# Designs tried in a protein design run: designed miniproteins, single chains, continued (2). Part 62

Each design is a single chain, and the fold is of that chain. pLDDT is the mean over its residues in the fold that is shown.

## One batch from the design tools (miniprotein)

Design m6149
Fold by ESMFold2-Fast:
Structure m6149 (fold): chain A 83 residues (1-83)
Amino acid sequence: MSYAELKKLSKEELLELIVELVEELAKREGIEVDIEKFRKYVSTLSKEEQIALLLGLQGALGLSEEARRLFFESLVESIEEKS
């Protein structure tokens, strides 16, 4: 999905897409993610930050296994730092 398409969505629609994508990726990769904590974190972000996060998550699907793991580790650390 392009930036122009994502910009048309509301913050609540972006939040739900981000949470659904993270839940699916966590299940596929066997990564433990606190979805409630993550949902709360994403709800504090601006619309622009939510779009950037969703694009980053979509990009992670196309990354090498090593780069994808680094991306998710960085995301989990960011959530911990903000809590």
Scores: mean pLDDT 73

Design m6150
Fold by ESMFold2-Fast:
Structure m6150 (fold): chain A 94 residues (1-94)
Amino acid sequence: SEEQQELQQDQQLLLQLYRDLVGADPAQAQALHQRFQAILDEAYQEALARRAAGETVTADDLVDIIRALMRARGDDDTLRVFDYMLAQAAAERA
């Protein structure tokens, strides 16, 4: 379908960006994935702490926490991948 073709194109563009950032090396790809996951886990714990304190944490707030952590670590590669993934997800919903 048209939706399946768009999804395949978006996935190929994301994979190409990922390869450009890490040179298609499986070890580099694994290292980037581990760093990305660690940042997500830290952001999730921060969101849980804020919610436990009675604060309303939206999906947009969580995105801001994730980006802030990536910037604080100086990890431009994870930030670039994350921003691209968000743009693709937004395009898929449109």
Scores: mean pLDDT 73

Design m6151
Fold by ESMFold2-Fast:
Structure m6151 (fold): chain A 91 residues (1-91)
Amino acid sequence: MEEILEEFKERLKEKLTRYLVEEEGWPEEEARELAEKAAERAAEIIRKATEEGKAEELAERAAEQAAKTSGFEREVLELAAEAARRAAEAA
């Protein structure tokens, strides 16, 4: 479980930091701080859903939303769906 969440946090942090710096023009330090906080919150949501037996439902909802979006939002939702699915399988 923890390994899945740590991989998810690192991947999300890297993607969000790059997006904020390259696409939005944020200073690198501020982008990294926001990305780290966002990744921690997202991982906590997946952890809580897994503990409540709802990780599979979370994965399905994230995948459904990803199909309705594009670009960076889709990439983030696909990462969340994969992490939630792996967490459900590990539980």
Scores: mean pLDDT 82

Design m6152
Fold by ESMFold2-Fast:
Structure m6152 (fold): chain A 90 residues (1-90)
Amino acid sequence: SDQDIQDQIDQINDDLLNYTRQVSNQMQTSSPSQQTQLLSQMSGSLRSNTSTLNGYVQQLRDQGAPQDLIQQVYDNISQTTNDSLTLLDS
C-alpha cells in the first residue's frame, strides 16, 4: 500500500539521521585519517539510500499515488537531508 511504502521511506530517513548522529559523535574523537574514512563510508551510505528512496518514489507513482502525496514524500526527504547536514555542521 501507499502507507507501507511511506513507512519504509520514513524508516530509511530515520536510520540515516541516527547514522549521521553516530558519525558526528565519532568525528569528535577521530584522527584525520579516521575522519576521512568515516566521511567516505557516509558518502557510500547516502548514495545507496538515494537509490533506494528513488525506487520507492517510483513505486508510489506506478501505484497511482496522488501528486500531493509524492510532494509530501519529497519534502520529508529534503527535511531529513537538511537535518543530517545540520548534525554534521554541529
Scores: mean pLDDT 79

Design m6153
Fold by ESMFold2-Fast:
Structure m6153 (fold): chain A 69 residues (1-69)
Amino acid sequence: SVSEEIGRLARERGLSEEDVEVVRSLVSMLIYGLKNGNGFLITLSREGLRSVVGEEFTKEIVDLILKSL
C-alpha cells in the first residue's frame, strides 16, 4: 500500500519507529480526508506531517498519495 511505501521511505530517511507510526497514521488520515472531501482532516494531517518530517518530504508524501488515488 502507499502507506507502507511512505513508512519505508520515512525509515530510510532516519525517522524513529515511533515517528514512522505517527507518519503512517497521518497518511491514513490524509487519504481518508482526500477520498471524502473533508478539508479539516486534509489540513490537520498535512500540518501534522509538516511538523514531523518537514515541508519538502510532506510535499513528496502528498504527491505519492495523489498518484495512488
Scores: mean pLDDT 88

Design m6154
Fold by ESMFold2-Fast:
Structure m6154 (fold): chain A 93 residues (1-93)
Amino acid sequence: MTRMEIVEAWLAERGIGMDSPFARLVYTILGLPTDGSEAPVDIEKAIAEAEKSDVDVEELRRVLELLNENETVDEATAERFRRLLDGVLGEKA
């Protein structure tokens, strides 16, 4: 899965549209373009937002590095990323 596919699936599971203000916030936090263009995740921006939550920032950094180094990731890495999204953003979804 690409990082965009993981985020899209996570938002869809919560009934959040890709065009919603919340989806744009998620993309902004992860340093992803809202227009669907591919760019590396802004790891430092994501870590700064994660510091406001009870999330393992070291695990988040490792997962985001894997997403930046690889065009696609396996389901295990995708699940790790979804768990981190739940910790950072789950209360707002």
Scores: mean pLDDT 68

Design m6155
Fold by ESMFold2-Fast:
Structure m6155 (fold): chain A 64 residues (1-64)
Amino acid sequence: TVEELAALATDESLPLEVRAEAIRQLGKLGDPRAKEPALAGFGRIVREDPELAAKVLKEVSKLV
């Protein structure tokens, strides 16, 4: 569900790769409820791993 993916995307205890995959799935769903958690998770990845963030950007852009 969107709620489960949102929790994974913003869980700082999880590896960045797992969080990035959750953000990609949120983007693919295209649900408006996914926008805030995907952007929050994406912002964290930009700070910690900008190369990984670039790979996820395409899916995040679908939510804005």
Scores: mean pLDDT 78

Design m6156
Fold by ESMFold2-Fast:
Structure m6156 (fold): chain A 103 residues (1-103)
Amino acid sequence: SSEIRKQLLELLEELKERVEEIKKDAPPEIAAELDKIIKELEELIRKLKEGKVSVEEAIKKLEELLDRLSALAERAPEEIARKLGEVLREAQAKLSEILEQLR
């Protein structure tokens, strides 16, 4: 669905921008790991725009990236962990709405 693809793209782009903002205030070790996730989000966005990945494959990759952000939040400083937790909650809620539309 072109509409589902658009919603997923909007979610991915918003997630990337919010993670980039959090990275600015993160300690170097956490910032390096956030940078890796940002690069993978950028690649996923590009592939999805180019039709090189299906919606189902993109969702699976997004779920993997959200799990990695969650694991990173557990070992991040409290301020960064709080910000990541908020981003994760919002992204997971939006993803759930997209998944409901696919059933």
Scores: mean pLDDT 89

Design m6157
Fold by ESMFold2-Fast:
Structure m6157 (fold): chain A 78 residues (1-78)
Amino acid sequence: MAERLLEELERLVEEGRLEEAQELEDRILADRELAREIQREGLRRRLREEGYSEEEIEAILAEAEARLAEHEAKLKAE
């Protein structure tokens, strides 16, 4: 569903439906797991477009996930 949510958000912004776009964005941000999944799918799509192999993409995504977990821990400590 992450790819579909990104597409819907882009469409709402493009159509000038900013209030609905804000509501969708707020829902995504409120759900940290969903927000993380959307970022992951966006990154995966971009890496494929840039010609990275599936194995390289998985390695990059795993590293990004680890960095996000560290950032979350630091933000909670502050």
Scores: mean pLDDT 72

Design m6158
Fold by ESMFold2-Fast:
Structure m6158 (fold): chain A 60 residues (1-60)
Amino acid sequence: MGLEKERARLEQEEKAIERLKQTADALHDVNPELAQALNDEIEKVEKELQSRRERLAARG
């Protein structure tokens, strides 16, 4: 199985989520309600990425 390829894809998706996190964090001081909405969506995607990361780690 292409574990290295899957890791590379995960890393790219993580970078995209990290950017969204920074946006949500910046909005926290300006508009906490909007930041909360963004954070909720980020949390969903993070859970999916974490699940994939766990599988990758478990398989080496």
Scores: mean pLDDT 79

Design m6159
Fold by ESMFold2-Fast:
Structure m6159 (fold): chain A 91 residues (1-91)
Amino acid sequence: SDLGGELLLSLDEKTKKLYEDGYNAGKYGSEKEKKEAIEKKNKELEEQRKQIESLAPTMTKESVEGLLKVIEEQKEAFEKGFKKGVEEKKK
């Protein structure tokens, strides 16, 4: 199958998990655990970006742009979850 298509399917599941990870870190995490969760997410997304850049010469421009957009969506999902978790902890 198309590598880009397989990554997009896998990344949808990862995006949902990142939102949940962000929510749990924001709502239940200590200040240290919040920092560790953010750092872990940033490292995972940076490694995915490096992999895409490494494979870019073997892919179409549209596939590269699509994968980079999903990385940005994953970042936003974690940040939205984290913010929601922090807000709910204050209730």
Scores: mean pLDDT 78

Design m6160
Fold by ESMFold2-Fast:
Structure m6160 (fold): chain A 81 residues (1-81)
Amino acid sequence: SVSDQVDAQLDEMEALIRQMRASTDLAEINRIHKKIKSLANQTINLANQLSDPRQSTIYIFLSFALLTEADIIYQQKRRQA
């Protein structure tokens, strides 16, 4: 289902955030950050297709929360370079 795809993408974003936190390679961090941004956009688009507006809203906010966390980590890693 669309919600199963959204759940899988959110899980992947969380895994990528953990990888970004553990990495000291700026090239890897840049690649992971770009992938998280791409996944967040895809997840938001999928969530907008859901018939339940409450579920859609929750998934969209969760996607933005994960993207925000990734952006904070990315900025911190970039400043340490």
Scores: mean pLDDT 88

Design m6161
Fold by ESMFold2-Fast:
Structure m6161 (fold): chain A 74 residues (1-74)
Amino acid sequence: SPADRQMTIEMFRGMAVLEELRLLIKNGKKPTPELVELARETRDRLVDLSRQTGNQVLGDLADEIDKALKEAEA
């Protein structure tokens, strides 16, 4: 369905953002302002989509992005 395709795309986008944040943390580097904005936007979209669909995997991914972003900005 179109909804299933949207969930798959947003999940892959979220995973890519999370990996970038984790790589920065591993290397002791801070995210750019552009990556911070992208991560917040991606997190918020995943939260909204998780609530609309009941898909916990998207909600869990949003939580992981939020945690990684806070750690990277520390």
Scores: mean pLDDT 87

Design m6162
Fold by ESMFold2-Fast:
Structure m6162 (fold): chain A 82 residues (1-82)
Amino acid sequence: MAKSRWLPTLTFDKADLKGLAQALKDAFEKALAEGFSLSGAEYKEENGKLSLRLRVSDSADPSRTQTGIQVADLVLADVKAT
């Protein structure tokens, strides 16, 4: 089976939503360019800090890549709404 792993946690100040949005976008582009499928995203807010974790798979799967992008778009929309 294809391996999947979580990338290192990215932590941002809640006031730096632009930095979080840019990091999320860069992570998509990098994962796709390296032949990984972006298969999940997790967002957590704690003590005014935003933590973002992205999950990638080393097997290209267009369906999983699209799902991962959609999940990340939802996370980004939630962050912007906060």
Scores: mean pLDDT 62

Design m6163
Fold by ESMFold2-Fast:
Structure m6163 (fold): chain A 90 residues (1-90)
Amino acid sequence: MTPEAKEAYQEAGDAISEATQLATEALTLGLKLSPEDAERARKMLQEIAALAAELERNKEDVEKVKEIRDKAKTLKAEVEAFLQELKERL
């Protein structure tokens, strides 16, 4: 990996890890609120897992790693917003 690719890979991995933790918390809260909220959290976890697998497949492609990093950051922000929505409804 180039230093630039390594940095982007680390940022993507961090965002995926953080999104996974937040989505797991959202699933726990969703199970207390409604089946629809729990299902949304499960879909988010599936999307995060798919993105993690894509990152591993494309670790040698710096442009793909950067694309995945940006997607991971976006997904993390969406999970954070959903988790906040769930907390406000408790």
Scores: mean pLDDT 87

Design m6164
Fold by ESMFold2-Fast:
Structure m6164 (fold): chain A 63 residues (1-63)
Amino acid sequence: SERDEVLQELMDVGAELVSLSTKLVVAKKLNSPQSIIEELEKKINELQKKEAELEARLKALLE
């Protein structure tokens, strides 16, 4: 079902966000170059936008 597909995509996006957020914390703690930090932040922002779109779709399917 579309609901199951959206739920699976949300789970996948959530897992990737956790992984990237962990990498960002480690990069900041190790004083990594600003370019690495900015690349990680850009990827996180893109995935957060995708998560918001999927959450909106899920809400529409549940209402």
Scores: mean pLDDT 88

Design m6165
Fold by ESMFold2-Fast:
Structure m6165 (fold): chain A 83 residues (1-83)
Amino acid sequence: MEEEERRRRIEELLREAEENLKKLEEYNKLSNEYDKKAQEYNKKGDKKKAHELLMKSSDYGMLAVSYAANAVSNRREAERLEK
């Protein structure tokens, strides 16, 4: 692999990792927000609304996990190219 091409690919992977970490943070915040709202509606006896909000929290949590996995993958690939 040419040195300039390798450097460019490493920079690309590190940028993608940073973007994935930002999305992880955003989706974790959304997951926590919807979980908190679900708990409040459950306390009020609105179980249907609580369930809908809990499902949204779960969906955002799963997205956060996916972005975390992608960030780890990108960093590992960058480390492999640096070696």
Scores: mean pLDDT 86

Design m6166
Fold by ESMFold2-Fast:
Structure m6166 (fold): chain A 65 residues (1-65)
Amino acid sequence: MDAQRQAAIDEAVEAFRRYSEVTGGKAEPLAEQARKADVAQAEGLRQLGLALLDVAEAAKELAES
């Protein structure tokens, strides 16, 4: 259902928002792009957002080590 795909887009947007917070706002354009996303790409965008967040958090942890 489109509603379920919209939820996946919302999750991707949240992941990009957290990534933007970690990177000092550099990912803000990606968050906006995700909001305008084609619902057919929702799952891919969700996974991309989570992967970017994971990379950003790993980089922050490495910098603090």
Scores: mean pLDDT 64

Design m6167
Fold by ESMFold2-Fast:
Structure m6167 (fold): chain A 87 residues (1-87)
Amino acid sequence: SAEEERLVARIERLIELIREIGGDSPLAKEAVARLREIRRRLEEGEISLEEALAQVQAVLDEFLSRLSSAQRDRFIEGLAEVEKEVL
């Protein structure tokens, strides 16, 4: 669906943003791996759009909670740009 296509695009942009903020850190690698698995399960029809949205939010909440204040500010700014581009 168009909504699933938008979420897939959003996940790809979030992966790029996480890499920009966290680089090759274990935290960034973990978040990217989780987002890739959510995208795969959504694309393969293993989870619903609602389940995928909830799982993406959980990954973002965990990532934000473990960032420094400066990294968190940059990530929040980047999230606003992602939402503007894919909504």
Scores: mean pLDDT 87

Design m6168
Fold by ESMFold2-Fast:
Structure m6168 (fold): chain A 84 residues (1-84)
Amino acid sequence: VVEEAKKIRDEALKKMREAIDTLPYREAAVKIGELTMEAVEKLRELAEKYPEYRDELNRIAADVVGEGARLMDEAVERYEKEKA
């Protein structure tokens, strides 16, 4: 269960990094937001099925949200540097 949750996190983070590297910054930011929400929803469903792992799954979800926010900020910074 926890290993499945970590896989959900790692796949989301991988796709977010691919988005920031391959898409224009505006599209990358939107895609990162979508991927963050999708991963959080999957982790919520997993926590509903396995409530004994809820605390650990919530921690993994928090990691996804935090890293998603950081990558969105990075996309904005990259855009601003290209404009400067």
Scores: mean pLDDT 79

Design m6169
Fold by ESMFold2-Fast:
Structure m6169 (fold): chain A 67 residues (1-67)
Amino acid sequence: MSPEEAAKAAEEAARELLRQGLRPTPRQSAMLGMTDLMLKTGEPVTQEEFEAALKAAERALEELRRA
């Protein structure tokens, strides 16, 4: 995995949760995205990948909630 893949997974998770009418936190979105990525790759998540995921989820949720 890469921090870029982690960020993309977290952003997609945030968008999906909002599409379902849920109010996720950045951490919840990052955790969902990372879980999905781990299930697809079989690779563990690094601290750097999780930090990238958190930042991406926070930005995506802020942008989508302001729309």
Scores: mean pLDDT 80

Design m6170
Fold by ESMFold2-Fast:
Structure m6170 (fold): chain A 71 residues (1-71)
Amino acid sequence: MEEKVAELRAEIDKLREELLNSPLDKQPEIAKKYYEKVRELVELEDPETIERFKADPVGQKLDEEREKFLN
C-alpha cells in the first residue's frame, strides 16, 4: 500500500510540474491525468494527500482549469 501511494505521489508531482510549465492549451490534458492520479490516491484513503490538495494552490488552479475546460 505505502509503496503504491509513493508511486502515485511521484506521478502526481511530475504532472504538477508539467502543468506549471505547460502552455494553457495543454494544461487541460495534463489536468485530466493529474485528477485521475489524485482519484486513485483518494481511493487508497490517503488523508495526507487529500488535505494537501485541498489547501494547495496548485490543486486550486487545477480545479479552476477543470471548470473552464468543462464549461
Scores: mean pLDDT 68

Design m6171
Fold by ESMFold2-Fast:
Structure m6171 (fold): chain A 70 residues (1-70)
Amino acid sequence: ALTPEQARAAGAAAGIAVGLATGQMLRGREAADALSRGSPRQQAWAQQMAALSTGVRLSPEQVIEGARLS
């Protein structure tokens, strides 16, 4: 399970990755839904950004889950 800090970091990473691809600042469930429909490249970017923020390797599914929780 994700900690609240990991969920928030994952949410921020998902929003940024989606924002870079779409030009829209999305957050929470919207960012999670957009990322889940996104390319593997967008998911990899979000995963790398979340890892950088938390120091923990999160799967793409965990990043998407964290974004839904943020």
Scores: mean pLDDT 76

Design m6172
Fold by ESMFold2-Fast:
Structure m6172 (fold): chain A 94 residues (1-94)
Amino acid sequence: SSEIEKILEEILKLMEEAKKLAKTPLMEQAVRYAKEAKENVDNIEKFKNYLLMAIHYLLEAAEKLPELKEELLKIVQEVSKLGTKLLELLEKQK
């Protein structure tokens, strides 16, 4: 539980950092879906779908903002690594 909570908080922190860098509606959607993922952590299918949507919008923001692309892609990599670890932990709790 505490490890899952720490990973969720780190993902949200990274998404909010990306939103501060990239002031676009795409990042507002990415943060929205990341928050929905956190609220649905007890339902692994909903959690996975919302997290994938958050990553999708973050990737779209990176592609549309060439000046920030490298910085946003680093955040994508970190969120993806944390998300994978979190999904593995959630599968073990089933």
Scores: mean pLDDT 86

Design m6173
Fold by ESMFold2-Fast:
Structure m6173 (fold): chain A 84 residues (1-84)
Amino acid sequence: SLEEELAELVREKGKELSLSEEEIEKLIAMFKALARDEPALAQKLLENPELLDKILPQLIPLVLSSKSMEEQIAEGIKIVKEVV
């Protein structure tokens, strides 16, 4: 599925960027939500995986914040849209 393909790409890129397992799992949850809400955007990321090298570091302060998962997902999707 699109969600599973994007989740695997985020996991691979997160490991390459030396992100923690906690950061990677939070990012995977966020990108799975993005694939459900914005499938065209998810497809662009799968076709252009190098965009995640720029996007993932920008999301780290958000996924480490005290915000709810729902707020982190909504704000994260906005950040991705601004980069893509």
Scores: mean pLDDT 85

Design m6174
Fold by ESMFold2-Fast:
Parts: C-alpha cells; structure tokens; sequence
Structure m6174 (fold): chain A 94 residues (1-94)
C-alpha cells in the first residue's frame, strides 16, 4: 500500500520529533518501506539516547497527539517494530 503525500508528511514529522533525524522518504514509499524505516529510526533513538521503552512510548504518544492521531494501544511492553506497525496503521487510517 502506497502512502499519500499527507501521510508521508505526518510520518516525517513523527520521526523528526521522536528521533531528531530526517526520514529519507520518497513520494512512492509503500507502507512496508515506511514501517521498516520507522522501526530502524526508533531503534537508533533508543540506542543513541539510552531511552527506556516507556520514554520512547511517551515521546511517540506526544507526537501522535500533536498531529491529532489516536494514541491507544501504545504501551512500553511493545517492541520498536510493534510500535512502528501501530504508528503506520494510525497514519494509514487518516
């Protein structure tokens, strides 16, 4: 499934807010590619910032709330991959 330009902009905003990194995105990016890139960015943010999963989840929830997206289902028991999957699903629902 291909992301819309609006969904790509939302994803970029989340990644920049959570990680401080610019996400390398193309207009033709698929949901699967976005998931993989977001997972890698979240893993780097945890390693670089020595963030706990709770801190990562709180930052992600803050970013989603700022963008008017639903924050339900995000818990510190999730892996970076599971967090990325949920975030991409929320973006695709918009």
Amino acid sequence: MKLTPEQVKILRTIVEFVTGEELDITPEMTAEEARAKLTAALERAMEKGNLTRQQLVDIVKSALKGLGLDTSGLTPSLSAEEIADLVIDKILAK
Scores: mean pLDDT 78

Design m6175
Fold by ESMFold2-Fast:
Structure m6175 (fold): chain A 88 residues (1-88)
Amino acid sequence: SMEEKKQELINELNEIKELLENFKKKNPDDKLPEEVKEMILSRLEFLAEQYPEFKELLEEAKEKIEKAETTSEVIKILDELIEKIKKS
């Protein structure tokens, strides 16, 4: 169902968010390494292929993350994405 797909996608995004929150705790300067950014962008691209019904929301989040310079900015973008998916 659509509700099951939403929950699965939200769970995947929360896992990414948890990894970033743990990374931020270990790196209090809040700098986002390029390698971490590329890993997140790749994971969002895979999710856009797995959940084509949410592709537009995932692509919008990807564009915002490409411009992000801090881990906090990426966490905020993921929070906003999760809220948009819940309302879709």
Scores: mean pLDDT 88

Design m6176
Fold by ESMFold2-Fast:
Structure m6176 (fold): chain A 68 residues (1-68)
Amino acid sequence: MSRDELVEEALRLIEEALASEAADRAGISLVTRLGLPVGPEKLTRAMLESLPEETLRRLIELLRELLA
């Protein structure tokens, strides 16, 4: 998966988390497991594009786990 594909997949999963009751759990997981300073509601495309590819992959894995 390319970097652009990782960003788009992360955005899609963030939108799913915000639309579900998982948003609060996602926020806690992003801060505690990935060290991100903001919850999913504040993760913009620009912020995602600034993240390392490894961090994007971990973000996608965590969001998929929370939405499963």
Scores: mean pLDDT 73

Design m6177
Fold by ESMFold2-Fast:
Structure m6177 (fold): chain A 68 residues (1-68)
Amino acid sequence: MKLSDEEMRERIREAMRLFASQGVSPETFRAFMLREIDEALARGLISEEEAKRYREIVDEVAEEMRAE
């Protein structure tokens, strides 16, 4: 894997902060990120293992966003 879970979680949190600043809902943020992960996997840019891990991190970050 090219990024640690901690590094990926922080990068996704940065994206969450940007989306929240634009008034994007947690559901919209989650849907957008999952679509990007699925497209990257379909294009061969990431592995299946990376895609699974990234989806788990997106779900965790989206739950944090819902708590706000």
Scores: mean pLDDT 77

Design m6178
Fold by ESMFold2-Fast:
Structure m6178 (fold): chain A 74 residues (1-74)
Amino acid sequence: SVLEEMAARDPELLREIQELIRRRADEAIAEGLDPSKVAAVATALSLRAMADPSMTLEDVREAMEEAIERLRRE
């Protein structure tokens, strides 16, 4: 299950990933992006990162940046 996979991950790394997603989401909303769309992206990426213990902090950063860039183009 996703919860069992999260338990197998480094808890500190998982916390850093969640903090990164939250901070980038807050910054995107502050830039004027739609809060509902930003929340949807942040939630989807959080779930993906929890399900994939091979994802690094940098992988999550890149995915978040790409998603925010797509929202800016809408």
Scores: mean pLDDT 79

Design m6179
Fold by ESMFold2-Fast:
Structure m6179 (fold): chain A 80 residues (1-80)
Amino acid sequence: DKEAQIARIEAVTAQQIAEVDAAEAAGEIPPELAELLRELAEAELAYRKAELAGDAEAAARYAARVRELQERAAALYAEA
C-alpha cells in the first residue's frame, strides 16, 4: 500500500542522510557537498511522496528541484 511504500522511502532517505552526516563528520566530504546531498535526498523523498499521492503539480515542482540540486552537485564536483 502507499503508506508502506512511503515508510520504506522515508527509511531509505534517513539512511542516506545518516551516511552523509557520517562522511562529513569524518572529513571525507566538504560541508558544501554534505549540505547539497542532504537537500537532494530530501527533494527526492518529496518527489516520490508526490508521485505516490498522484499530485502531478507537486511532483513536477520537486522534479525541477532535484534537477537544480543535481546541477549544483555536478558543478561542485567539476571544481574539485
Scores: mean pLDDT 84

Design m6180
Fold by ESMFold2-Fast:
Structure m6180 (fold): chain A 61 residues (1-61)
Amino acid sequence: SPLLEQQKAALDRLAAHLSTTLSKEEAIEELERAQREMERQFPEHAEAIRAHVEELKARIE
């Protein structure tokens, strides 16, 4: 889905920004907040968004 790819790209940009401005713990918390919001609005994307956020969290840690 083009929308799912846009959501992943938005999470990539968010993770890059957070990793330069916040602590690792704060960055992870903000990514999890964004994940919950995306899952709430687009539950059909939940699995893909969750997997993508886990990959981003691993790179921050």
Scores: mean pLDDT 85

Design m6181
Fold by ESMFold2-Fast:
Structure m6181 (fold): chain A 77 residues (1-77)
Amino acid sequence: SSEEERKTELAAEILQEILKSPYSLDEILSKLKVSDKVKEAIKKMYEKQIAHGGLFRDVPLSELEKALEEIKKIAEE
């Protein structure tokens, strides 16, 4: 689906931003102002080192977009 494709794109961007960050995953997640459900999905993605929209099936697209923007802000600090 188009939503799953967009989630895969967002997941890939989130994973790239985390891997480029000087912060650990736990530090990024502690600073991230999103729901625990989104944080858990990001943690699973990072542990698997696979960015796929299916990992975020139960996450609204808007929350995933918010997570990417917040992670970018953390990286700029």
Scores: mean pLDDT 83

Design m6182
Fold by ESMFold2-Fast:
Structure m6182 (fold): chain A 64 residues (1-64)
Amino acid sequence: MTPQQQLVQRLQELLARETDPILRGQLQQLIETVQKTTDPQEIEELGREIDAIERLQERRRQQE
């Protein structure tokens, strides 16, 4: 699996767990961005953004 495919899979999992319509829209846009991105630097930056979103969702779930 390529780094690009791994990021898409992670985003799809986050989207499946997300109930907020604004965040779902942002996740869908990130999926499209990752699918269009071939630059390794941009893939790395997108990976960091996805990591931040995952950590935020995990914290929210632990408090709810």
Scores: mean pLDDT 78

Design m6183
Fold by ESMFold2-Fast:
Structure m6183 (fold): chain A 80 residues (1-80)
Amino acid sequence: MSLDELLSTLDEESRKIFQEVIDWIKKNPNMPYDEKMKLLFKAREEVLKIIKTLDDEEGKKQYEATEQIIDLINKEIEKR
């Protein structure tokens, strides 16, 4: 599943949070890996706060999508 497809399964605010981090990291390619990961984890925590307001079934679905998004962003940023 593509990053764009996974982002489309999230609510508007969660999608915006991840998109802003993706854009910032792409604009700053020389940023150390640790700093990139800090930005991703901060975005994850903000999205998880939103997910906790959802019902259990929808929350689980968006949580699984969020973890896949983080994995894909990390892999995409670290591409050779």
Scores: mean pLDDT 78

Design m6184
Fold by ESMFold2-Fast:
Structure m6184 (fold): chain A 66 residues (1-66)
Amino acid sequence: SMAELEERQERIAQLIRDGRYEEAAKLVRETSREFGVSPQTILDRLVERGLISEAQARLLAALLSQ
């Protein structure tokens, strides 16, 4: 559901703010698979919602490309 996706986005954002990028990347990949949404779309929504900075999103996007 959309509510479950929003809860996952909040958890991802918290991991990023805590500097836990490896765990955030894992949760982004898991969320992407479960909800059928690309990892980049998840990151774009976190920035749009003001939960993380563009710089934080760029760092995680680079990690997700490995």
Scores: mean pLDDT 86

